# Ledger of designs, part 23: designed miniproteins, single chains

Each design is a single chain, and the fold is of that chain. pLDDT is the mean over its residues in the fold that is shown.

## One batch from the design tools (miniprotein)

Design m768
Fold by ESMFold2-Fast:
Structure m768 (fold): chain A 84 residues (1-84)
Amino acid sequence: DPEEERALAEAREALRELKKAIEENSSKIDELLDELVLLLRRLSPEQQKELIPELEEVIKIAKEKKLKELEKRLENLLKAIKEL
């Protein structure tokens, strides 16, 4: 499915952009996280689970940066995906 393949690629890119934004202390972190959540909702459970390693990497960086609310939001997202 070309739409599903595109959505997965867009979700991976959104995770990379979010990771970069966190490292750079960008003002766009909240917008990028909201975009990521919308992209993830377009994916199958199997495709969402494929993104767990990238999501765990983003959580690690949020924790290192001491962004507690972002860390909690990302951990809640990870838990939701694991429970699919």
Scores: mean pLDDT 85

Design m769
Fold by ESMFold2-Fast:
Structure m769 (fold): chain A 68 residues (1-68)
Amino acid sequence: MKEKELEEAKARFEELVAAGELTEAEILLFEVNVEMTEIALTLPEKEAEEKIKKMIEEYKPKYEELKK
């Protein structure tokens, strides 16, 4: 049940955000993981892999900026 796993992950993330325990870098990493999961759930495997690869390349500079 991939959808249930995604919903549970989002619920846990909201709890951590409410607790104020997450850094901007941790928030970005979680958002990237959620987007990758949604892509994997909605697109055919080959197209999902290509889109996830492009997304990782796009988010890498943003993560490095926050990691300072």
Scores: mean pLDDT 74

Design m770
Fold by ESMFold2-Fast:
Structure m770 (fold): chain A 67 residues (1-67)
Amino acid sequence: MVEELYKKGKELAKQAQAYIEKGDSKKGIEKAEQLRKIADQIEPQDPIMSSLLRMQATILIKEAERT
């Protein structure tokens, strides 16, 4: 279900943010990349939600690279 993928995406975003805050940019990027894969899985059913999750993943990766 798309709703389950959305929830998984939210959890991945939270994990990525937690790793970035702890200074583990490598793991933060890894979780953000997993979020992008979830967004790809959602896109055929909900392109708007997919775009939002992709944007969030991009922001997280950029934040991790800055640290």
Scores: mean pLDDT 82

Design m771
Fold by ESMFold2-Fast:
Structure m771 (fold): chain A 112 residues (1-112)
Amino acid sequence: SLDDLKNEVVGDVNAFLGSAEEVVKALKDSQLASLLAQIRQIVQQIQQTTDPQETIQLLQQLISLIQQTMSLIAKLTDYSDPEQVELTRKTLFLAIATRTTIDIAIRRLKAM
């Protein structure tokens, strides 16, 4: 169902956001914090909409924001700091998994 698909996406995004918040705390970057706030706003819009076409557009926006977040985290990480490297590795892994879930969700919605 649409609700099951939305719940799967929201669950994966929230897991990614939890890890990314630890990165924000470690790196103290305002642009990174802003990107996470934008992702949270899109997640709220996804939870509220019942329109499949609007859901597809919001999911595409999420992919773009997650990609921007990944690029910024990779750029800002101090690779001489083992704690930052491990946090970045975990967060980038969750971002890739989340993007995969979203891509599959878009394909499933288009097939309906």
Scores: mean pLDDT 90

Design m772
Fold by ESMFold2-Fast:
Structure m772 (fold): chain A 65 residues (1-65)
Amino acid sequence: GEKLLKRYLKTLTGKEFSDEDVQQLLDAVADKAGVDRENLTIADIIRLLATADILGVLPAFLEKA
């Protein structure tokens, strides 16, 4: 869940994200996946972060955080 995503983002970006930032990213990813947040898997998160659709969202989060 959130702990693993937080570690992944730190590894990918070199920045630490707050729990609130991770919550907002998870909500955005769940919306893009068309699934409830509770049903979101780490594989879904990684796939969506790697797509053209969410690549633009990741830089926006980096700029904000």
Scores: mean pLDDT 64

Design m773
Fold by ESMFold2-Fast:
Structure m773 (fold): chain A 100 residues (1-100)
Amino acid sequence: SKEEEIEAKVREAVREHLEEAGGLSRFAVDEEGRIRSVRMLERVEKYGPESAIGEAETADEAIEMVRQERELAEKLGDEETAELLEELLERIERIKEELE
């Protein structure tokens, strides 16, 4: 379906973007391109529930996860990660818009 095509392209774009950036300490991408937080539990215990991000199944969930992690990166003074996540958000939103 068109929605499945959008999701597949978003997953691939996320994978490519994170690999091109040399990886992010707060993100990992599985073999299917799903975004996972590598330090979710540690951050939740230290910084509270808003620091948690889960596995994204849809483009909208991926956008929300990236927004939450970007806000956390800014709060922690991790400007490099925040910038990379902003670029990723713009890329995901462009893919969604082009395929809608």
Scores: mean pLDDT 57

Design m774
Fold by ESMFold2-Fast:
Structure m774 (fold): chain A 70 residues (1-70)
Amino acid sequence: SAPAQVVLTLSEDDAKRLTEEQKRQLGEVILEWIKENDVSATITIENGKISSSYPLPEKVVERIKKILEE
């Protein structure tokens, strides 16, 4: 099987508001999720709303929300 791949898409406004540190932390959450779940997904953040092509565990959604609210 091909390696699992997750793509994070930020809206223009969200990308401008987030610091490099917040973006790094989002990357860490996504990599941890891939390692645990071995599924491919696209995660989209638009106006603080999180959506995904594959259902995200509640713990992952909560971690992303906390990073966005820092």
Scores: mean pLDDT 75

Design m775
Fold by ESMFold2-Fast:
Structure m775 (fold): chain A 110 residues (1-110)
Amino acid sequence: SMAAIDAGLAELFDLAAALWKEVFNSKKKPSPGELAMATAGMMYILRRIEAGELSPEQAKAEAEKMIKFLDEQIKELEKRKKEGYLTDFSTETIKMLKEKKKKLEAIVAK
């Protein structure tokens, strides 16, 4: 059975997914707020993949986009950590992003 999602939550998830698409297709470096919204959109799409709601072709295409985005974010965070700009909390964030990337790589390998 399809669970009915509140219209306000559906709009928020759609907006986050749209921002994810804009950020991925943009040549401009996103702001921290745009990155937060893009990450929310990515996590929403990842949950849909894990729930089996996307076709295999759609899941693979979205996973490949997310892997590229996560690689860029991990690289930026590791650079900032090396330069001394990150807190200890950022080490856990990098680990979490790497674990999510590993799950997405498993989806692409199918």
Scores: mean pLDDT 71

Design m776
Fold by ESMFold2-Fast:
Structure m776 (fold): chain A 69 residues (1-69)
Amino acid sequence: HMEKLKNAIERLEKELEELRKALDYVKQTGKVPESFPELQKLSPEDAIFYLEGRIGLLEERIEKLKKQL
């Protein structure tokens, strides 16, 4: 099902871009963006660790899905 797969990839790529922007924001400002309220309770270091982990998992998932196209 090509359309379903394409839509899933686009959704994940959008999430990945948002996570990368959040990571850059934390690295540049030392603060957690308000767009990620779940990260507000974390230290900047913990937020970076969490975001890097999520980015890595999403990149792996996107690549796996792209190989199915």
Scores: mean pLDDT 82

Design m777
Fold by ESMFold2-Fast:
Structure m777 (fold): chain A 68 residues (1-68)
Amino acid sequence: GEARIRAAAERIARIISEETGKPLEELLPPALAAIRASPTAAVMLAKEYGLSEEQIAEVEALAREALA
């Protein structure tokens, strides 16, 4: 549901924020949009921000779980 999607988006935004130094509030809208689109879109967002293979796998898992 919406709450699960939002929680996953917040976690993804935090991972990107910690790696890039960008504010969480700036990253939350694109993270939320990516999850709502697909797990693949969330993975593409993570790759765009230069996340590690391990972090990308975590992002994919979070997106898939939120959309299940």
Scores: mean pLDDT 85

Design m778
Fold by ESMFold2-Fast:
Structure m778 (fold): chain A 80 residues (1-80)
Amino acid sequence: MLELEVEVKVKTAYLASDLPSLTEEQAAAIEALIAKGPDVEELKALNAYLQGLIDQDKATFTPEIEAQIERLREKLLAAA
């Protein structure tokens, strides 16, 4: 498949929820993706989605959630 199940779940969760308070399920999905060590394609697609949300200034994260997103972005930079 062109998209990963974890990535699809994360994207859906972000679109369906109030981003300032990322749910535990969304956070767990991101943690699982990071721990899995996904392929470059997986990481880049997720990074593009996350950056799109942040750039639009609609995603206001709490410090805790922002730290989780930052960890994912750091993983993407390492993969790139």
Scores: mean pLDDT 54

Design m779
Fold by ESMFold2-Fast:
Structure m779 (fold): chain A 84 residues (1-84)
Amino acid sequence: SAKEEIEALANEGLKKLLELLKKATSREAVAAGIAAILRVIGAEFELLLKLEKGEISPEEALAELKKVIEEELKYLKEGLEKYG
């Protein structure tokens, strides 16, 4: 189902963010990693809610979640290079 696809995508993204968080050596990098994880979780739940209400298509929801995950991974990698 579309919900299962969104959950699978979110879980894979969260797994990648957690692997990056393990490399954090500063409190600033840890805080950035936690914030990134929370933003991905928030995006997952927001998109699932929009799907239940019929406000977004499954294809659009998957595309938006993928974009959020890619942006959060990029920002955390850049933050780790600067602070970690």
Scores: mean pLDDT 87

Design m780
Fold by ESMFold2-Fast:
Structure m780 (fold): chain A 77 residues (1-77)
Amino acid sequence: MEHGEKAVEAVEKGDYEEAKRYAELAARETSRLDPSLAGQAELALRDAKEALEKGDKEAAIKSMRALAELTRQAEER
């Protein structure tokens, strides 16, 4: 299971600290695998963290799914 998907599951469970941790791991892995996607990964991570701080579950899940897709693209380069 990818870190981005685990982040979504953590939000669904209400574990926002675990969600932040998995999102950070996904962004870091994406940047490591494909530096050209680093900016997009950091933006998605920032949006996810901001949504979690505001309690916006839908926005957080959307950003985390975008981050998961970036990780997938980085792995399939």
Scores: mean pLDDT 79

Design m781
Fold by ESMFold2-Fast:
Structure m781 (fold): chain A 62 residues (1-62)
Amino acid sequence: SNTMTTEEILESKDKEHIEELKNIIDKILEENPNVTLEEIFKRIEETLGGEKTEEIKKIYEK
């Protein structure tokens, strides 16, 4: 397809893993106003690598 939808992205990346990570990130942001998305992504990048972090960023932000 020429346009990537949220549905297509989720199907491509195993919905359960991305949904779980997004839920955890959202929870942290809600409870910790001193924590930013950038800081969380930085820690994910150190743990899972830059490619996986970029995939999460794309789903989370756009």
Scores: mean pLDDT 66

Design m782
Fold by ESMFold2-Fast:
Structure m782 (fold): chain A 58 residues (1-58)
Amino acid sequence: MDEFRRLVEELREKAKTLPGFSGLAVLDIIREAEELVRQGRVDEAVELLRDTLKLLNE
C-alpha cells in the first residue's frame, strides 16, 4: 500500500506541472489504478503507476 500511495502522490505532483490535457490524462490513470486497488489488483495498479511515472520522467 505504501508503494501505491507514494506513486499516486508523485504522479499527482507531476500532473500539476503538465500542460493541456496531459495532466488530466495522468489523473485519469490514477483513477484507473485506484479502481484496480478496490478490486484487489494491487500489483497491476502499482505497475500501471510505475509505467506512467517512468514515461513522464523520460
Scores: mean pLDDT 79

Design m783
Fold by ESMFold2-Fast:
Structure m783 (fold): chain A 92 residues (1-92)
Amino acid sequence: SLRERALRLAEEVIEKIRRLAELTGDEEALRQIPEGERELREAIEEEEDLEALVRRLEIALEVAELELARAEGADEAALDARRRELQAAYLA
């Protein structure tokens, strides 16, 4: 179902955010993760437009993966190119 897909995407987004925070030593971000997970699960349970939510979570996952790749030492020019492509496709 779309709600199950949204929950799975949310879990993947949170996992990427957690890995980024661990790599960068961002203890404040790590402290905020449990509350962020709770808020995201509640939003998914209350959402009526699940297709739009899934799309937003897919974008969030791509952004989280991009930031994680940057923290892992990926090429800055390639990361900037992907960020611009994402903005053109999904973000005004």
Scores: mean pLDDT 81

Design m784
Fold by ESMFold2-Fast:
Structure m784 (fold): chain A 102 residues (1-102)
Amino acid sequence: MSLQEKIDQISKDDPKLAELARKLYEKVKDNPELLKKLESAVQMYVDYGMGPFALMVLTTIAEKAGDKELLEKLKKLVEERTGLSPEPKTDVQKQMQKQLNG
């Protein structure tokens, strides 16, 4: 299944997250490392239903891609759905950031 097909599957449950993932894909499609991280985040949502965690991973990818507008939209969606800041303040958030950086 292609990345676009997985994003389309997400759009049935979460159209806002799917649209932001599609926009992020357009920014990272020429960067193999970020594209792989995006695919992993989308797969995590599809396989485990972990929308908040997938959304946090998408936020980190947008930051690394340098898309400030998309980053702000993702940060707002994280805060809206979790009530949490996208900044890593918990051990779980720090562990996720560590996995994305190494």
Scores: mean pLDDT 72

Design m785
Fold by ESMFold2-Fast:
Structure m785 (fold): chain A 96 residues (1-96)
Amino acid sequence: EEVVEEDVPEESSLTEEQKEFIRKKVKEAVERIAKGEDALEVMREVAEEIGKELGVEISEETIEQLARDVEALVKEGKLEQAIEGATKGFLTEVEK
């Protein structure tokens, strides 16, 4: 959504707390995937938790895309980039 309320002070409709929540869940997901868990299964679980907390439905297409991106980056040892990319992906989906 573009703008829901007049009291949105910044360009983003999400609060700092909501962004931090997404980042924490993504970090946990990336760590689990790095330990050998299935990327798609982990990302579906995280998407369900984020969607439930924020009242948003995250599309299966977004989950699949983020799972592929995270898996590729984790295989290269780029955990920080995986966390940043997935966090941005979820933020983009939630802000719709």
Scores: mean pLDDT 77

Design m786
Fold by ESMFold2-Fast:
Order: sequence, then C-alpha cells, then structure tokens
Structure m786 (fold): chain A 82 residues (1-82)
Amino acid sequence: SELDRVIANLEKAAAEGLSAETLLTAFLSDMRALADEYPEVAEELRALARELRARAQGASVPELVRLIKEALGRVEALRKRA
C-alpha cells in the first residue's frame, strides 16, 4: 500500500541518519495530502497530525519511528471509514 511505502521510506531515511525533524516533516506533509484527499476524515487527520507533532517534541529517531508507525495505523483506520 502507499502507507507501507511511506513507513519503508521513513525507516530507510532513519537508517541513513536523517534527523527526527526531517522524518517528522515528511510524514506531516503526507498527512496534509491525505486530509485534502479524504475530506470526510480531514479534521481527524489534522488532529492526529497535531497530536503527533506534540508527542514528537524531543523524541529520538527510534521513538519518532515508533510514533509514526502508530500514527500510520490510525491513518489506515480513518481511510477505511472515509
């Protein structure tokens, strides 16, 4: 799936030494695109993005990868509802 590619790219970027800020920014950009594509769940996607930004504050790269994986599961559930 597209979301599976997103997580694979994030894990690769983390392994290549990209910063937590870069990884988070890339994922938040993808979430903005999904909110535009799925207006029925757009506010829930934006709320999830705000929650992730707050929880990612000061997170290490491994912790951020874990948080993004959790967020991806929630995004998948929202897409199935849309």
Scores: mean pLDDT 79

Design m787
Fold by ESMFold2-Fast:
Structure m787 (fold): chain A 81 residues (1-81)
Amino acid sequence: SALDEELRREVERFLAEAAKVLSPEDLREIATLLELLLREPLEHREQSLASLAAYLKRHYPQIAPLVDAFVARVRALLAAG
């Protein structure tokens, strides 16, 4: 769907920004978690996004501002779809 394509673009943007700060190993873990988010049913995506954001900020506090920006952009897409 158009929404799924926009969400994938936001994931790619987030990973590109995180790559400037995080190791390749940490990026691979985060990419895997984001792929799982993209496979979630639409009705569960907001809750899954909130849970994933909390996990990422806990384990990777150095990218917390990037996580917050990503969440804001994804929530805007979910509200528009």
Scores: mean pLDDT 84

Design m788
Fold by ESMFold2-Fast:
Structure m788 (fold): chain A 64 residues (1-64)
Amino acid sequence: SELAAVVPGTHYLGFGTVPTDEQIAQMKAEGIKKVIIFTNGPNAQGINDAILKGIEKVKAAGIT
């Protein structure tokens, strides 16, 4: 599904995109409360270990 930039405090990442540690720190500093990673759709490769690891880093920073 697509929820492009309509909810304040939410950051949206494209298909297969994993946030860097620097980006996660910046999101936390900006008060971002939720990150949505699109892993489905015509160009998506599904969920892989890199994406799962990225999600765990986001959760560890207090973002869902």
Scores: mean pLDDT 60

Design m789
Fold by ESMFold2-Fast:
Structure m789 (fold): chain A 93 residues (1-93)
Amino acid sequence: MDEQIDNASYEGAQKGREETEKIAESIPDPEEQRRRIIELAQKAIEEAAAEKDEVKKAYLAGYAMGILDKALELGLISEDEFLELKKKLIDAV
């Protein structure tokens, strides 16, 4: 069970990074990129908070974290925004 939770979190994080990169590459306007990525992260955090299955919850939490890590790496969110959203994620799980 623990191995499945760890694996789900890792897979979620990879998927979150990939989706964030796709948004950044497909949308030329940086403000619209930022808006969609923040919206995607917030939705993932809300879905993680609502999820009752531990494996799915770990995947969604990983997915949200992957989005935030990649958004910060690409300079699409500030460190302050990253910390605020990360706190919401931690409080949700």
Scores: mean pLDDT 84

Design m790
Fold by ESMFold2-Fast:
Structure m790 (fold): chain A 88 residues (1-88)
Amino acid sequence: IDDGNQLLTQGQQYNSNGDNDMSLFYLSSSGGIYIDSGNYDSDLNSTQQILQIDPTNSIGWSTLGVIYDLQGNTSDSQQYRRLSQQLR
């Protein structure tokens, strides 16, 4: 959990500096830790930040689909997974 928060903070700092590649890397890494710990709300927050930086990020949409599936929302999960596949 602390490691996830550190990665989230680093991602936000890279985003503020205009380094989108590093920002996306750290935000994605924090999301993985949050999923493993069951902290889906924090993972949603980091994934939304990825999509704000790059709305065409297929990994971000795929991660959103995984989170909604784990929360039992299969309808939204399927929609976001399709968006991820379309963005290739």
Scores: mean pLDDT 72

Design m791
Fold by ESMFold2-Fast:
Structure m791 (fold): chain A 57 residues (1-57)
Amino acid sequence: MIEEVVISGQAASREEAEAQVAAVAAELTKQGYTVTSRRIAEVGGSRYLWSVRAVRA
């Protein structure tokens, strides 16, 4: 049985988004998840949307 989670958020800068993604990925790995995807996208108005997808068996 595979458990899948997606955590998403937003940041005001790419550097903040990268730091948030790294922190979330580290926490998910600590909880036994394998991170399968990391995404950061700039959207209008200097807003950065990010998501981390992870799975656990």
Scores: mean pLDDT 83

Design m792
Fold by ESMFold2-Fast:
Structure m792 (fold): chain A 105 residues (1-105)
Amino acid sequence: SSSEQERKARQQEVNREVARRLRAIGAFTEAELLLRKMLEEDLSEEEKEELRRQVLEAVREALEDLGYSEEEIEEVLRRLKEAKSPEEQLELLRELVEEYEESVK
């Protein structure tokens, strides 16, 4: 019987789910650190634009790993772009992380 294959498949599914969640948390943490850098450091406008691009990329990767649809990802990214200030973007990012963490309890 293939009971060993079934156990291995179940372990792989759990491991993949945990890995996706950890990668998403890591990407959100990276986005938060980049936003804090924009708030705390005296950066040029070019450096701030590059950091904003990296924030949007990190958030996209996190949401993709969490299984969000492209439409849902685009909506979140639009909200972040509309915020414009790094302070408001940081608050939105924290709300997204908290909402996700509470939803998995």
Scores: mean pLDDT 79

Design m793
Fold by ESMFold2-Fast:
Structure m793 (fold): chain A 74 residues (1-74)
Amino acid sequence: SRPLTPEQQKIIDEALERKEKKYNLSEEEKKKLRELLETAARNSSSLEEFRRIAENTMLPEVALEEVLKKTVVL
């Protein structure tokens, strides 16, 4: 497979760091999210498109957990 550019790697690392702090991701969840972001980077036509995808990409199980937490703490 095509190697990622340094700019794509930076976007992935920054997105993972932000999401890990915000959602308290496990090591397994971080690994799965990294794999999704690497796939998205390889399929993106531009760095601008990839930045947008990286910002909005999350594991469905983590997104559901956050919705559940907000609902229960009413």
Scores: mean pLDDT 74

Design m794
Fold by ESMFold2-Fast:
Structure m794 (fold): chain A 71 residues (1-71)
Amino acid sequence: MDKLLEEADKLLKQSQKYFEQGNGKKGLEAAKEASRLLREVSEQMEGSRSASLYTAAALIEIGAEIDAELI
């Protein structure tokens, strides 16, 4: 579980770096992959923590799609 969270964090940092470089397509792809990993972790958890991770994953994907449209 911790390794999936670490990989998601790494992908989010890579996504931000791509957006800073003006590469919206690669930034969006990295953010979507991070979102998928966070959803997978949320499915392995119960209660409020699962809901929080699922919500965070959705917000990350929405934010990345907005950033990709602005580039």
Scores: mean pLDDT 77

Design m795
Fold by ESMFold2-Fast:
Structure m795 (fold): chain A 73 residues (1-73)
Amino acid sequence: MLTEEQKERLREAIKELLKRENIELSEEELEEVVKAVTELLEELLKDPSTTTEELHSALVEHAVKLAKELAKK
C-alpha cells in the first residue's frame, strides 16, 4: 500500500495534470480520480517488469479519461 507521503504527491500531480488539461472537477470528483489512480498504481506495482515510464503513462491516461467521464456527467 502507498504511504501517506506518496498519496499526497500523487494527489498534487493529478491536480496539476487536470489544470494543464483544463478539466475542472469538484473536490469530490477529484478525490474519485485520486482513488482510482491510486488503485491502478497499486495494481501495476504488483508487476515488477513495469517500467517507470510505462507506469507514469498509464496513470496519466487513466486520470485524464476518468476526469473527462466525471466532467461529462
Scores: mean pLDDT 77

Design m796
Fold by ESMFold2-Fast:
Structure m796 (fold): chain A 92 residues (1-92)
Amino acid sequence: SMQEQIQAQLEEQLATFEADLDALEAYVKAHQKTDPSVLPQALRGLERGRAGLEQLRQRAVEEGVSDELLARIDALLARVEALRAEIEALLA
């Protein structure tokens, strides 16, 4: 059904955000000591990612997706904010 397709699509989008965040964390860890632009670049990436996750969350609420999927989105938003705070502390 269309509802099943929407739920599957939202789960795929969330999995992509999770993979992108894992890749960003690995990239920062690998390059932060050799390229000073990595930290402000990562902050810009996290800001875009947060905006995308907020849009995904709004769509998920509107489509009536499971509490489990909403909890996964909220957990990922918390990871984004934690990494952002760590990077901002390193730049201060």
Scores: mean pLDDT 84

Design m797
Fold by ESMFold2-Fast:
Formats: C-alpha cells, sequence, structure tokens
Structure m797 (fold): chain A 105 residues (1-105)
C-alpha cells in the first residue's frame, strides 16, 4: 500500500470519532478542504520561508488558486495530493489521503 497503514488507521479512527461526537459530513468535508489548504501553504513555506504578509495573502486564496500556485512553484505532487483530499467522498478515502499528506511532509 502507498499509504502507511498505521497512519491510515489512526486517521480513520479520528474521522469516525468526529462523526460519532456530532460532526456533520458537511463539516468533515470543510475540514478536509482546510487541511488541504494548510498542507499546500506548508509546502510553499518549506520551499521559501513566507513572511507574515505572504502567509496572510495565501490564507485568502481558494483551494483551486492554491493548487495552481503550487503547480507554478513546481510542487505538482503536493497539488495533486491536496486536490484528492478535498475530493474524497468517504471516510476510507479521507483517511488514505490524510496518511499520504503526512508521509509527504
Amino acid sequence: AEADEKKKAEAKAALEEALANGMTWEELKEGMIKTAKAFLAGVLNKKRPLSLEEWQELSKLSLEELIELAREAGEEEAAELARKLAEAESIEEMAEQLAKLESYL
């Protein structure tokens, strides 16, 4: 498997616990989008440390704009991982993509 099985199991357990504690599917999807955006900002910051102003500018961008910016920066793999996390439609898929993001960083 491409994902670390332990990281995938841990992510899946956390997602299932969030739903059991009253988080809606829509809130979970919003969380995945926020995680994807934070991941891309982190990848860009590793390439060159961002100033506070640059970080604030990135925080205003949509996920689609951040994906394009990452691609322009040569971070195609990171852009694709973020896109797949945001498009995940099941707990299993979300856990798989979260494990891959953690392994990439």
Scores: mean pLDDT 81

Design m798
Fold by ESMFold2-Fast:
Structure m798 (fold): chain A 93 residues (1-93)
Amino acid sequence: SHLATAEALARELAERLEAAAKKNNDKIVASPREFSDEELEELARKLHERAEELAARGEITAEQAEAIKALPLEARKHLLEELQRLLLELAKK
């Protein structure tokens, strides 16, 4: 299922961000508001184009970039929705 793949990727990305924040003694900063459906769709389209650049910068792995590029738009949007949810939970203490 593309949705299951998107959820697994969102979990991996959230765990990487949490580990990076912990290592640098930084606080995970979530957006003060949730993104709208329209904003998430735009970000999902940009994510397809930017996945390779993110991997080149070391922000994600090459395997994660290829997995993201293989997801249809709806599944990439679901990845961003799930990532937002996980990051909001991590920001609550």
Scores: mean pLDDT 75

Design m799
Fold by ESMFold2-Fast:
Structure m799 (fold): chain A 70 residues (1-70)
Amino acid sequence: PKLDSVTGEPLPEAPPSWSEEQRLLLILAHIYGIELPKPASELSDEEALKLAVDISAEAAQALKKEEEAK
């Protein structure tokens, strides 16, 4: 399935027109259950990469301190 616009929910697979940064962000957000401020397809490559890094850092911190929190 291909999307020209995203409804704010993560896709199981990113369209081939998406950047690698947008695909990584979508996968990370889906894995860690992080809600994006806007759909990954509407983010620039730089914004997507920055958010992916932030999600990874936040996930690591949460796992370290609380893990089973909720």
Scores: mean pLDDT 63

Design m800
Fold by ESMFold2-Fast:
Structure m800 (fold): chain A 91 residues (1-91)
Amino acid sequence: MPSFEEQLEELEARYNALAAEFEAIRDKLTPEQRRRMIMALAEVSALLLNLRVMLKYKDKTSDEAMQKAIDRAQAALDALEALLAEAKAAI
């Protein structure tokens, strides 16, 4: 199983790719779709920042708590990816 550091780097890479894809299609989206995407991106960004903080203090963080935080970030990224795919299908 990859380390927590490797898992976070993979999640950050996914986020950056989805954010770039959103910017490429931003002008083709409705105002409501844009708002939903911006909110979803902000949520994922906050979760990834929290993971960075937890990783910095990993000696004070249980493996269970870290894995739960990673699982939450993965779920949020999966939801963001699905939302982006739905928006792209509507163009």
Scores: mean pLDDT 85

Design m801
Fold by ESMFold2-Fast:
Structure m801 (fold): chain A 68 residues (1-68)
Amino acid sequence: SEREKQREEMLKAGASEETADLFLKARDGDPEAFERVGEITRKLVEELRKLDPSDTEAVAEVRKKLFS
């Protein structure tokens, strides 16, 4: 299923099972999960703006920090 593929992709990208499940709950319409995902996404955007987008290693580190 698409949900299963998205979960696998998030785990492959370095997200914890807890974080992956949180994102899936938000997608399924859980308002508390949606709020938390929004907060994580806002922080991710803020941190990524400080980095060179071509520095894939630094970008991956920021993603891991916010998704673990």
Scores: mean pLDDT 75

Design m802
Fold by ESMFold2-Fast:
Structure m802 (fold): chain A 82 residues (1-82)
Amino acid sequence: SEEVRKLLEYARELLEIQLEMLKRQNAPQSKIEKVEEQIRKLDELLAKPALSPQDIREAAKIAKEAGLGLIAKKLEELLKEG
């Protein structure tokens, strides 16, 4: 769905901002690498022509682990609607 794709794009933008802030703060490399991996996984999902329910569940998990609780909740709600 287009709404799911927009939520993933928004999550990606927020993670890019988080990554820039972590780099400016000289955060531990392990924290930087974790955010880079989360962005990479979202890019893989966004490259798909259609998102399955399993893809949406994976996106919600990534958003939740990244502290993007509102995006995760919206993705979980869209899963319940079919």
Scores: mean pLDDT 87

